Designed miniproteins, single chains, continued (5). Designs and how they scored, part 93

Each design is a single chain, and the fold is of that chain. pLDDT is the mean over its residues in the fold that is shown.

## One batch from the design tools (miniprotein)

Design m19432
Fold by ESMFold2-Fast:
Structure m19432 (fold): chain A 61 residues (1-61)
Amino acid sequence: EEEAKKLARETYERLVELGVSEEEAEREALRIYLRALDGMSLEEAKAEAERLLAEARARRA
C-alpha cells in the first residue's frame, strides 16, 4: 500500500534525525511496513510509529 510505504519512509527519516542508527531505523521501518501489509490497520501502524519515535526521543532527553 502506498500509505504504508510513506509511513515507513517517514518513520525511518524521523528516527535517523533523532540519532537512531540507519540500520536500526531501517529495521523498525520495515517491521511497520510488513505489519501494515499483514493486516494491521494504518491507524495502528501510525500508533506504533509514534511509540518508536517517542522511545527514541526519550533516549536523547
Scores: mean pLDDT 77

Design m19433
Fold by ESMFold2-Fast:
Structure m19433 (fold): chain A 95 residues (1-95)
Amino acid sequence: MKQEYARGAAEAAEGAAKLAEEVSKDPTNQKTGILAQFQATVAEVMADLAGNKEAAELARQAIKHLTEGGKGNPESAKQAAELARKAAEVARDFA
């Protein structure tokens, strides 16, 4: 149901935010970066399925910044964490 997708989007976005914060502290850890991008992608898909366009767009922006963060830009990883946290908040409010 749409509520399950909204819950899944919030949980995935929250996971992406925590992992993105870790990438900002250690941008050489490629495994953490890949997991952060995966969680952000799950958040985007689940938010779209829930009909939450705002959360989906925030998750998409987080993915873009995680890609730059994984290339050794800690500031981009911090931006991704902030965007993912906002996506989680918007997704929770929709659920």
Scores: mean pLDDT 80

Design m19434
Fold by ESMFold2-Fast:
Structure m19434 (fold): chain A 58 residues (1-58)
Amino acid sequence: MPLYEIVGDVSLSPGLKAAGFKKGDVVTQQQLADALGWDDPALAARLLEKEGLIRRLS
């Protein structure tokens, strides 16, 4: 199961902030998709990683 660490400022992402996530949290693709209201967990994780908000751990 791929895990990601939040490395960016969650205040710049309304969805992540509203879901209660903070820098240093370890999250799954599904948790990220649920926070953003997206149907594609893999796409949500990919775009957040591209934006520098998360990094893949495994």
Scores: mean pLDDT 80

Design m19435
Fold by ESMFold2-Fast:
Structure m19435 (fold): chain A 75 residues (1-75)
Amino acid sequence: DVLEEARKAAEEGDVERLQELVKKNPDNAELLYYLGVAYEKQGKLVEAMIAYKEALKLDPNFEEAKKNLEKLLAK
C-alpha cells in the first residue's frame, strides 16, 4: 500500500523515499501532502509549503494540507 509506505516515510522525515513515491504517482495529492510533512520535519518550510500547494492543486478540499499550509503562512 503506497499510502501506508508514504505515511511511515513522512513520520520518519524520509524526503528521499517520498520524492520517489511522488515521481511514480504524480497525480496523488496524499503523497504530496506526506512529502510536505516530511519537509516540515526536516525544517525545510519553503519546500513544505510548495508540496502542500501542489497537493491542493490536485485536491482543493484537502483539509489537512490546507491547515498545514495556513499555519506555515501565518508565521
Scores: mean pLDDT 86

Design m19436
Fold by ESMFold2-Fast:
Structure m19436 (fold): chain A 109 residues (1-109)
Amino acid sequence: SITVSQPSSVTVAEGGTATLTGVASGGTVSDFTWVQQRPGQAPTGVAGANSLTGGGVPARFSSSRSGNTGTLTINNVQASDAGVYYEVASAADGSYAVGSGTTLTVVPA
C-alpha cells in the first residue's frame, strides 16, 4: 500500500510564497491531488498533478510533480489561504493514500 508523508506545518508571511510538499512511498504514484480545508468551510480540491482542479481556485495556486513528490505552490499568499492542505496520492492499481495534512499559517507582513 502507498502512504503519504507531509510536514505538520508551514508558516508564511502574507504576500509571500508558500511551498507545500507531500512524498508518497510504498508504490508508484499515477496522480497527486491537493485538498484545502479552511476553518468553517467544506474541503475543496485545489490542485491535481500538474494542473489546478476545482472551481474558484485562484491563479496564484500551482502544482507540480517530481516522481513520488507532489508540490503545491501558493504565490502572493492571502490570509484566507490559511488552513489544512492534504496531499492525495493515487496508484495505478486504484489504491490511494491521504497525507496527515500540513497546516498553513499566514502571518501579517
Scores: mean pLDDT 78

Design m19437
Fold by ESMFold2-Fast:
Structure m19437 (fold): chain A 75 residues (1-75)
Amino acid sequence: MMLSIEQIKEGGARVNEVVRKLVEELRKQGASDEEIFLTASRAGVIAWEIMKEQLEKGRFPSVEELLDAVKKELG
């Protein structure tokens, strides 16, 4: 299935929202700026890889589904 530019943009927007929610959660837990930066960087890569795999399978994961999957991969 060909991915539209709109699907790619929406996928990217959901990945960004997952990273934003993780950063907010870490700040509430009192994490340092360095810890937040490193975790956000890793989470962004993981979230995009999961999004890409799901889109290739014709699925469009929610922000909540992506957040749960990213948290599991981060350990």
Scores: mean pLDDT 82

Design m19438
Fold by ESMFold2-Fast:
Structure m19438 (fold): chain A 58 residues (1-58)
Amino acid sequence: MSDEEIREKLLKARELIEKEDVEGAEKVIKELEEEELSPAQETLLEILKKEIEKLKNK
């Protein structure tokens, strides 16, 4: 996956989290977990995962 595609998917996951679409966000996150990410992208992915967990615990 290209850096542009990774960035687009990270943005999409954030939008899904804002809409409280947990299942949609988890699907995008799982796709990103299978890709080779930079350390900065991995840090952002971990933040998004924590946000999803918080939504699940509401």
Scores: mean pLDDT 80

Design m19439
Fold by ESMFold2-Fast:
Structure m19439 (fold): chain A 72 residues (1-72)
Amino acid sequence: MIKELEERIRELHREYHAARAAGDREAAARAARELAEAAEELIILQGKERGREEEARKLAEEFREWLLAQAA
């Protein structure tokens, strides 16, 4: 699962940059949202493996807000 999620994050990152290069703000915003969701899930999964799920959920929320702000 983590490996698949990392691959999806890499794909979304490429999609985001391609959308920005094309000047497609809507596509870039959509890719950033999906990237934030995938990154949030990865952080939570890594937290579960380390026995720190509660802390990971808080970190994921903070990271999601930060990433979406950068993409705006």
Scores: mean pLDDT 76

Design m19440
Fold by ESMFold2-Fast:
Structure m19440 (fold): chain A 96 residues (1-96)
Amino acid sequence: MDEIDALVGKAVRDILNAETPEQQEKVREEARKKLRETIDKHADEIVARYQAEHGLPPLTPEERERLRNEVYEQALKRLDEGIDLAKKIKEWRKKQ
C-alpha cells in the first residue's frame, strides 16, 4: 500500500511539473506500468496472507487472477483520481 501511495504521489508531482500533453501521458503510462508490476509481484503474497488471516480455503488460479485484476483496477482508479486533482491544482496555480 505504501508503495502504491508513493507511486501515486510521484505521478501527481510529475504531472504538476509536466507542461505538455506528451509529458503528462508519459507520466501516466510510467505510473500505470509500475503499478501493474507492483501488484503482480505482491498479489500472490497479499492473497495468501488474506487467506491465512481469515481462514479462507485456497483460491483457484482463476480466483487469484480475478482478485489481482480487481486490485489493479482499484489502484488505477486511485492513480487517475490523483492525476485529476493534480490537473485541477495546475489550473488553480495559473489563476495566480
Scores: mean pLDDT 75

Design m19441
Fold by ESMFold2-Fast:
Structure m19441 (fold): chain A 82 residues (1-82)
Amino acid sequence: AAPFTGAYEPVAPVKGRVIAISEDFSVIDLGRADGLRVGDVVQTASGLRGLVIEVHERYSRISLGSQHIKVGDEVEVVGRAV
């Protein structure tokens, strides 16, 4: 196999926004196409962290509900499963 060439890249976190909310989860506009995986950690602008619990091609569900966030809130991936 080719040698591993990936150094850690402290590039600006992958950013998305909340597109739908429920009482126990929210939907964000980042999905598998954006490199998201189940178990990734996302953080809101207020500093709250949630887990990516389900990944689809163009959207994902996170473990933050309507008491924590609202539609249109920005979220950033701060921990990434590889």
Scores: mean pLDDT 72

Design m19442
Fold by ESMFold2-Fast:
Structure m19442 (fold): chain A 107 residues (1-107)
Amino acid sequence: DEEARRKLYEEIKKRVLELVQKYINGEISEEEFLERLTELLAEAVDNGDEKSVLLIQAYRFAVGVLKANLSKEEALELFLKRNPDATEEELKLFLEAYEEILKLKNK
C-alpha cells in the first residue's frame, strides 16, 4: 500500500522535525535527542522502512554539521568525504535536511 507507506514516511519526518526543533530550542539535551533519534531509527529498521532510515540518518548528519557551524559548502564536502558512495537520493535528503534545520534555527 503505497499511500499507507507515504503517510508513515510523512509521520516519521514530522517526528524527526519535532525532535530537531526541541533540540535547537534547548528543550532537550544532545544525549536525549540522539537517544530519541536512535529509537526512531530502530523502529524504521524493524519495519523495513528504508526511506525513513535514510531520512533519519540525513537529519542526524545535518544536525551535527550545523552544530559544528559549517557552511553549506563545508557541510557538503564533509558529507561526500564521509559518504563517497552516496546515492543521488541520499545527497538530496542531506541537502533537504540541512535547509530544513537551518530554517528551524532561524525561525
Scores: mean pLDDT 81

Design m19443
Fold by ESMFold2-Fast:
Structure m19443 (fold): chain A 61 residues (1-61)
Amino acid sequence: MSEEQRKEGEEIVERILEAEKAGDKKALNAALRELMLLSRRDPELAAEMVKKLQERMRAIR
């Protein structure tokens, strides 16, 4: 179920970006915790999600 895990990872990235835009520290911390848990379950997918997050953050700035 790699496709489901990948969609979940992309949703985590979206939550991080939304929390950043809103300045919502609680939502940001929650999304970062989800990313950390994903990293423990699937470190390769988590690394790819971090890369996507970095690219998206660069586009915002």
Scores: mean pLDDT 78

Design m19444
Fold by ESMFold2-Fast:
Structure m19444 (fold): chain A 60 residues (1-60)
Amino acid sequence: GMMEREEAARRGAEAAARGAEASGGDPQKIYELARELASKAKDAEEAALLAVEAMIRGAQ
């Protein structure tokens, strides 16, 4: 449901921010990017995948 999608997006964005911090990136910027991408997801699975993609892109 919508609550599961939002929770997955939030958890994914938190994980992406931690990944960015560990790699010397800006955790706040990556958190915002992951949340923006996840907001366009159709379900919880896609939200999680988009958050992981934001972390990978932010770590470069």
Scores: mean pLDDT 72

Design m19445
Fold by ESMFold2-Fast:
Structure m19445 (fold): chain A 87 residues (1-87)
Amino acid sequence: AKELRELARKYGEKALEALEKGDEKKAYEYALKAAEYLAQAALAEGDYLGAALAYEAAAELYREKLGDEEKAEKLRALAEEYRAKAE
């Protein structure tokens, strides 16, 4: 979990730096990587709700900012599954 959280932190920082430089596409790609690593870290700790929230955020980013509806739908389905497990 520690390595995944550190990767999430680094990609989050890169996303903010890219936004400050006006590179929106790169910022969104880094934000997606950060969310993906956060979800994996949450799953490694048994935090299904944390994983669901991270995948929900990634799904919205794919749909609304990157226009990738197929990936957005897949991640939303995954988030719903983990949310159900979280109770």
Scores: mean pLDDT 82

Design m19446
Fold by ESMFold2-Fast:
Structure m19446 (fold): chain A 79 residues (1-79)
Amino acid sequence: TATEAGNAAARAALAGDAEGAEAGARAAGEAGGDPAAGAAGAAAARAGAAKGTAAGRAGAAIAAIGAAATAGLAGGGPM
């Protein structure tokens, strides 16, 4: 689900895994039916995680969760 992908992205971002955070945020947007929001969240998650600072990781996690929440509110398709 978009929420699960967003949570996985947030976890990856907190662990300093920029690639995992980006992929998870992108997947959350795609799963929720809002790939543009997912792409924006993925870019923010990658940038924040890549910085390697606590603030950057926290920002990346928040961006990933935000992308998942936005996608989830859109409902996606029939499923």
Scores: mean pLDDT 64

Design m19447
Fold by ESMFold2-Fast:
Structure m19447 (fold): chain A 79 residues (1-79)
Amino acid sequence: VEDGLEEVRKELAEKIGEEVAEKATELLREAYEALQAGDLEKAKELLIEATELTAEAALKAGLTDVSAEEARKRAEEVF
């Protein structure tokens, strides 16, 4: 998981910038820790937050046409 998150961070940093990638990866780490602790509500909240942050940066970078609001709604339906 640690190695997987570091790889995701590097890929995100290349596409959407280092600072946003670090914040999104930290939220994913916290979500994973919440899942391991059995706190599904906190994990869901953190995953939605990471999705919203990533979608906003990706939209600004021209990688997607999905708004942060739309990404949040999709995440809420999935989780």
Scores: mean pLDDT 73

Design m19448
Fold by ESMFold2-Fast:
Structure m19448 (fold): chain A 66 residues (1-66)
Amino acid sequence: MVYTREQVERALVRLYIDGKITPEQAQKVGEALKGKESVTEEELKEILKEAGLSDEVINEILELLK
């Protein structure tokens, strides 16, 4: 599965509003997505793990992207 940067950013905004990610984590993910129009699910999981997101939060993002 491939997700656009815009779809990922919308999911991050939702989780930020819900208090499930920090501004620092959101910024790290945003920086990793710069220069990318889309990411594979595997690439996205690695980016989210590198930003320090928990497996539970990563699963919530993937659910929001379906």
Scores: mean pLDDT 81

Design m19449
Fold by ESMFold2-Fast:
Structure m19449 (fold): chain A 60 residues (1-60)
Amino acid sequence: SILDEVTKLAEKLSENPEAAKKAKEVREKIIQKANEDPSMTREEALEELKRELEKILKES
């Protein structure tokens, strides 16, 4: 599932302190966006989070 993919990416990024910090900041921004936008689905928020985490991983 998308949640499992996000969890695995977050675990991999947690090995790098800088990447872990960026991942936390991105997660907080997406949670805030989802809270403010009632049209945003949980699945859409997780997809956006996955893309941002993959971007951080690529730059690590």
Scores: mean pLDDT 80

Design m19450
Fold by ESMFold2-Fast:
Structure m19450 (fold): chain A 67 residues (1-67)
Amino acid sequence: EEERINELAERLGISKEQAKKVDIDSLELQYAVDEGDAVRVGEALAKKYGDPRFVELAREIQRREEE
């Protein structure tokens, strides 16, 4: 749990506090990967948190799950 939060903080260049809030939404992103809608969820998160890197994060999660 903490490792996952730290990785998100490093990838997005945000604080660990912000990463904890994002971590809950990242679980929804992982569910969307199974449905093939990861990019759409990534766009929604980018809008919600004001960080376009969520689209890249969505693609990265999809790649990791498929590999």
Scores: mean pLDDT 67

Design m19451
Fold by ESMFold2-Fast:
Structure m19451 (fold): chain A 88 residues (1-88)
Amino acid sequence: TEVLAPLSPEVLEAMRELNRAFAADDVDGVREATKRLIEAAGDNPADLEWAAVFLAILRGIAKSQGRTDVAEVLGEGVDEVEARLAAL
């Protein structure tokens, strides 16, 4: 299986940026990093699917930590990725 095969370098870097913003509890940084992740995934279904999973995991963690603003931004990102996947 290649489910964990290397994502595009741009998507991997965007995921790292999002992890850094999430760890910093920077809502604006999470918003910007989420946007970069979605832009990096573009119209690639595999990259978009991984972006959706990653955003959903972080959203779940944010909710469990009571980070409602961060969870809301991540939820908006999930909705954007799902909309892109539906349009492909």
Scores: mean pLDDT 82

Design m19452
Fold by ESMFold2-Fast:
Structure m19452 (fold): chain A 101 residues (1-101)
Amino acid sequence: MLVEKLRAIAEAVVSGKLSVEEAVAVVEEVLSKQPSVPEEAKRQLVAWWRRLLTEIREVGLDAVDFEQLAQELKIFADTLEIPEEVLQEILDALVELARRS
């Protein structure tokens, strides 16, 4: 599931259907509704998504290991103490945006 969601988001970014700025705005919106998540953790996760999507846009889909990326995202979220439910909400919001854009 996580790999499939990341692939859908990446495909939308590479095809130009989803801008990095639009994706980052959605991540920020989801995190703004999570008072239990520290502000520093929110800033770091937003920066991670901005960097990731910018890199995917530059290198294209063939250079992306989605299995490794999914593992890295889970480890990063765990390190920042971001709940799994919040991570899934971000992914679902990005997939919905990717489908509509």
Scores: mean pLDDT 84

Design m19453
Fold by ESMFold2-Fast:
Structure m19453 (fold): chain A 91 residues (1-91)
Amino acid sequence: SMERKLLLALLYLIAVSAELFVAERLIKKGTEENLELAEKMLRTARRLLEEVRELLPELPEEERERLERRVRELEERLEELEERLREEKEK
């Protein structure tokens, strides 16, 4: 149902937000083990955002617009953290 798809999209967005929050802290710590874990978390976050993107066309218009904006915000944050991870690995 559309409602189940909406709830799944919301769950994924919450999971992405949590993963990005933890990944940022791991990147700041800068140890090899923490950077490896951060990379795995950012990969999971990217996959979940892609799944939300696939669900968006199937959601009600009003919710679609709101979630599209949230997805864009999280995608921008993900790209920023992927760049920071790359910079830390080059040290």
Scores: mean pLDDT 88

Design m19454
Fold by ESMFold2-Fast:
Structure m19454 (fold): chain A 66 residues (1-66)
Amino acid sequence: AREEVQRLVDEVAALVRAAEDAPPEVRFALAAELIRAAVALTHVDRHPEEALEAARRALERARAIA
């Protein structure tokens, strides 16, 4: 469980670095999904399955934008 959270956190960090080189409009779209993923991960201790699924879906959308 903690290893899964760490992998998702690492993926958020990688996408944030990729976003730094993107045009501003793409960065805004990416930022919205990355914020959703990060917020979902803050709930993992209380609602782990829902939090991990929400984070994964937000990262899927972020990857599609990038």
Scores: mean pLDDT 78

Design m19455
Fold by ESMFold2-Fast:
Structure m19455 (fold): chain A 97 residues (1-97)
Amino acid sequence: SMAEIQQELLAWIDERIKEIIEEIKALSKEYKENPTPEIRQEILELSAALATLQNIKLLVERGDLTEEKIRSLEYTPKSKAVADEVLAKMRELKAAG
């Protein structure tokens, strides 16, 4: 059902959010020890991707998830990559149901 697809998608998004938060934490620790522009840029790109996923999660929770709204959350190339991952997961879950 659509409700089951949304629940599975939400669980997957929550896990992906946790993964990105842990990546940001690890890079932030590395940045304190060795502050480089490259590490700072990676943190900023991951932070933008995290914002995209958190906003997609809100759309899922509100039952207001559309491809157009997901695409509007593509702030950076990394944000586009995670948006594409969400769209691919939606297609996978719909094909399995």
Scores: mean pLDDT 87

Design m19456
Fold by ESMFold2-Fast:
Structure m19456 (fold): chain A 79 residues (1-79)
Amino acid sequence: MIEDLEEIIKENPDDVAAWVSLGKLYLQQKKYEEAVKYFEKALELNPNLGSDVYKAYAEAYEKLGKYEEAKELYEKAKK
């Protein structure tokens, strides 16, 4: 699954959905630094992503002990 999505973003680096899916999969695997990296790329491509993406990104930061960064993302999720 992850390898398939990584191949997709190599061919289509602007596929926002693939970046989001990778972030969520790494979050499920408790690979929080990787999850943050992929969510950051997704939001660079499209900052108007839904609240679910901001919440998942915030959760990854929270798991890394980055509580201030997580708080800012949770506030963005409320918009």
Scores: mean pLDDT 82

Design m19457
Fold by ESMFold2-Fast:
Structure m19457 (fold): chain A 68 residues (1-68)
Amino acid sequence: SREEYEALREEALAAFLAANPDASEEQVARFRAAMETALEYSLEHGLSPEVTRSLLLAEVAAAQADLA
């Protein structure tokens, strides 16, 4: 549902910010863009919320590695 995807978006953003408290506005914007791309892909291909959550968590992990 729309509410489930909104919750996943908020959860992923919160996880990114918690892992990267000193992230710049540009870095946050880049992560948001990557997150929206993953969400759009999931919706286009009819992926479940569980699979979508896994994709978003992978984006958080990738962003954390790039910022380390």
Scores: mean pLDDT 80

Design m19458
Fold by ESMFold2-Fast:
Structure m19458 (fold): chain A 79 residues (1-79)
Amino acid sequence: MTVLRNPTVLSDEQIEVVARAFGARFYALDEEKQAAMLKSIALGLFGVTLSDEEALEIVRENRDKPLADVLREVQRRFV
């Protein structure tokens, strides 16, 4: 709240480009590795640090959705 944030908001088009670049690799991984990859993507793209529990919950809640929707959920919830 009072901490300096470095907000990075991506457009839908930017999210789709990123999801296409990482999607095939992401869905080849097991759930725990998907959570680890999501943490890395969130930090790199949004400047958001997800806990292991938060990343795993997002992966589980969105397992039947494309990576673009997972990234939109991270942006909606944490950015």
Scores: mean pLDDT 76

Design m19459
Fold by ESMFold2-Fast:
Structure m19459 (fold): chain A 63 residues (1-63)
Amino acid sequence: MLKGKKLIEAIGKATKGEEGEEIKEAIKQLQKMFSLEVDGIADEKTLEAAKKFLESIELDPEK
């Protein structure tokens, strides 16, 4: 399971239409976090959740 920076990077890549095992794992993890169907597919609902996740991180200053 992906953590921290790797999760953020993989989710960002998924929103850009990139694919890979790491991205699929990040998608499944995101789906669990947002109580979505865990299928590892970057469908419309999963991409919306990914955008919300990245937006929420933007509100927290990284140092």
Scores: mean pLDDT 73

Design m19460
Fold by ESMFold2-Fast:
Structure m19460 (fold): chain A 65 residues (1-65)
Amino acid sequence: MELKEKLEEYIAKAEALKDTDPAEAAVYYYKAAELAEKLGDYELAEELRERAKALATDPAFLERI
């Protein structure tokens, strides 16, 4: 399913970026959370949002979502 493949891609990008660019990694976690919600996986969506919040240090970052 297209959404599941995109979800996995966004999670992989976030994991790759979390140590070098945590702000960009947080964006990918939020995008992955949106896809998880569209797939009906609300538990995964919440987990991904918590990961994004842990990486987001700038309040203005939320304007990019």
Scores: mean pLDDT 75

Design m19462
Fold by ESMFold2-Fast:
Parts: structure tokens; sequence; C-alpha cells
Structure m19462 (fold): chain A 79 residues (1-79)
């Protein structure tokens, strides 16, 4: 799948779409990778405007932007 071809970044986009906002620790556990691997991938996705980083109390949450959701919808539709 294209998400597998995109590696960790693609899997992060898919998880955020399926499960809603997630912490770096939750992403690392769900993907079976280190938190440093997640941090590198999410930093790239935030820079690309596909993921938003928000702080809720002491937690950092990552969520899809409208652009990130549009990209996933296009990919899933085969367009």
Amino acid sequence: SVYDALGTAGRILLLLDERGPLTPAELAELLGVSQSTVSRAVDALVAAGLVAKTRVGRKTLYSLTPAGRALLATVRAGL
C-alpha cells in the first residue's frame, strides 16, 4: 500500500485519521517504533502542513489538518 511505501510518516497519517488525536507515546506504541522515530516523522509532517501539533495540559497531541485529511481521501479514492 502507499502508506507502507511512505513508511512511518504514512502510517502516522493513517492512525491519526482512524483514531483521532494521539500523543507521541501512543503513536510509538501503536507503530512499534521509538518515540525518536515518531518525532522525526511528525516534525516532517507538521512542516508539510499535514499534521497539527497542539498542547492540552501536559500532553502534546498530533492531529490531521484539513490538508492531511484531503490527501488521505485522495489516496484512498485512488486519485
Scores: mean pLDDT 81

Design m19464
Fold by ESMFold2-Fast:
Structure m19464 (fold): chain A 99 residues (1-99)
Amino acid sequence: AAELALRAARLAREAGLIAAKEGNKEALPYGIAGALGGIGGEFLAERSKTPQQQLDAANSALSAGESAKRAGEISGNEEAIRLGERAIELAREAQELAR
């Protein structure tokens, strides 16, 4: 669970940064949210020792992935969309394993 949440958070961070770099003003807040949420998710995943902490990390990574995907959709960046979708998938798997 922690490893999947960590991978999801890293992908969300990467997707958010890619989308933010496109210079699309409407996408920028979502790209920043994805990048910062990804950093937060990585921090939570690396420190997770309990099932609840692993679930918190997975929830953070999911929100970050959703924001990064949205930024990619607004900016038309297919790589950001793909990485965001993968982050969402891994975060959902991490949520299921943390239960």
Scores: mean pLDDT 82

Design m19465
Fold by ESMFold2-Fast:
Formats: sequence, structure tokens, C-alpha cells
Structure m19465 (fold): chain A 100 residues (1-100)
Amino acid sequence: TEEALRHLREAEEHARKAAEAARKGDVEKALEHLEEAVDHLARASEAAPPEAQSTVEAALIHGAVELSIAKRHPTPEVLAEQAEAVARAARRARREVEEI
């Protein structure tokens, strides 16, 4: 569980950094951080115990969709919205994993 929790914390942190970069108009940096956030969600899914697997996989699917939207419409507003959604998904998954 600790490895999955570490990756979920990293996903949330990178998603927050993506939102901050987007608000500053740095689309390239926002996209880089959002890609890092989704990569950490994928690593969390690989490390998740069976009881947390579905929760972490749901967060990964959500993150992948949000990254896809951001790549298709790479504006500061869209990037900030999608990054905040990824941060919330990662936080929710982390809280659920902590309860196991």
C-alpha cells in the first residue's frame, strides 16, 4: 500500500503544479505536469493491493480521459480545469487506500 500511496501523492502534487502553470498561461509546462500526474496514477495502479485496485484504476481512467481532453483543447482554462479534476481524483483514491 505504501508504494501506491506514494504514487497517488505524486499524482496529486503534479496535477496541482499543472493547474498552477495553466493559470500562469504556461500551456507546455501544464501539459508536462499533467502527463506526469497520469503516469503516477498508472504506477499507483500497478502497486495497488487487490482491495484498492478498482478505486485506483477508476482514478487512472479518469486521469487518462482528462489528459486526452487537455491535449485536444490545450488552453490555460481547459488545462486548469482538467488538472484540478485529476488532483481531486488522486486525492479521493489516496483517502480510500489509506482506509484499508
Scores: mean pLDDT 88

Design m19466
Fold by ESMFold2-Fast:
Parts: sequence; structure tokens; C-alpha cells
Structure m19466 (fold): chain A 62 residues (1-62)
Amino acid sequence: NAEIEKLRAELDKLSEEAQKLGDKYQEAVKNGDYETANKYLEEMKKVLERGQKLYDELVKKL
């Protein structure tokens, strides 16, 4: 189904965004920049929350 394929593509995209944010978070922590690290954590939480919602929608369509 085209909708399932679209949801999987969005999930893959969010997974890549989360990984990139995770790398930036680790670098900020390494540099002792906890304010920047916390901002990356908040953005990562939003990406993961969106991913969970998309995953739930995908499972409902299976």
C-alpha cells in the first residue's frame, strides 16, 4: 500500500534525523556544553515522539 510505503519512508527519515541529533548531543556533552546538549535532547525527544506516532499508524494499517 502506498500509505504504508510513505509511513516507512517518513520513519526512515526521522531515524536519520535522530541519529544526527544524537551525534550532536554527544559532541556537546564531550565539550561540557550542557545547555546545547539539552536542546539537542529535546529535539531528539520530539523526533522520537513523531516516530512512535507514525509507527503506531503503520501498525494499525498492517
Scores: mean pLDDT 83

Design m19467
Fold by ESMFold2-Fast:
Structure m19467 (fold): chain A 56 residues (1-56)
Amino acid sequence: MEHLKKGLELLKEKRYEEAVEHFVKALEEDPNNLEAYIMLRVLDPELAKKLEEKYF
């Protein structure tokens, strides 16, 4: 859950690329993290689809 929190903090700073990396790690550690998945779908829908196919 630390990666979700870091991603949200990076979003506040408009550091979108780094935020995406932390949301990806949040999903890798907890695939049931719906909030991280939703954020990733908004910020990078193509990457979100790749993660869905790769890990699910």
Scores: mean pLDDT 77

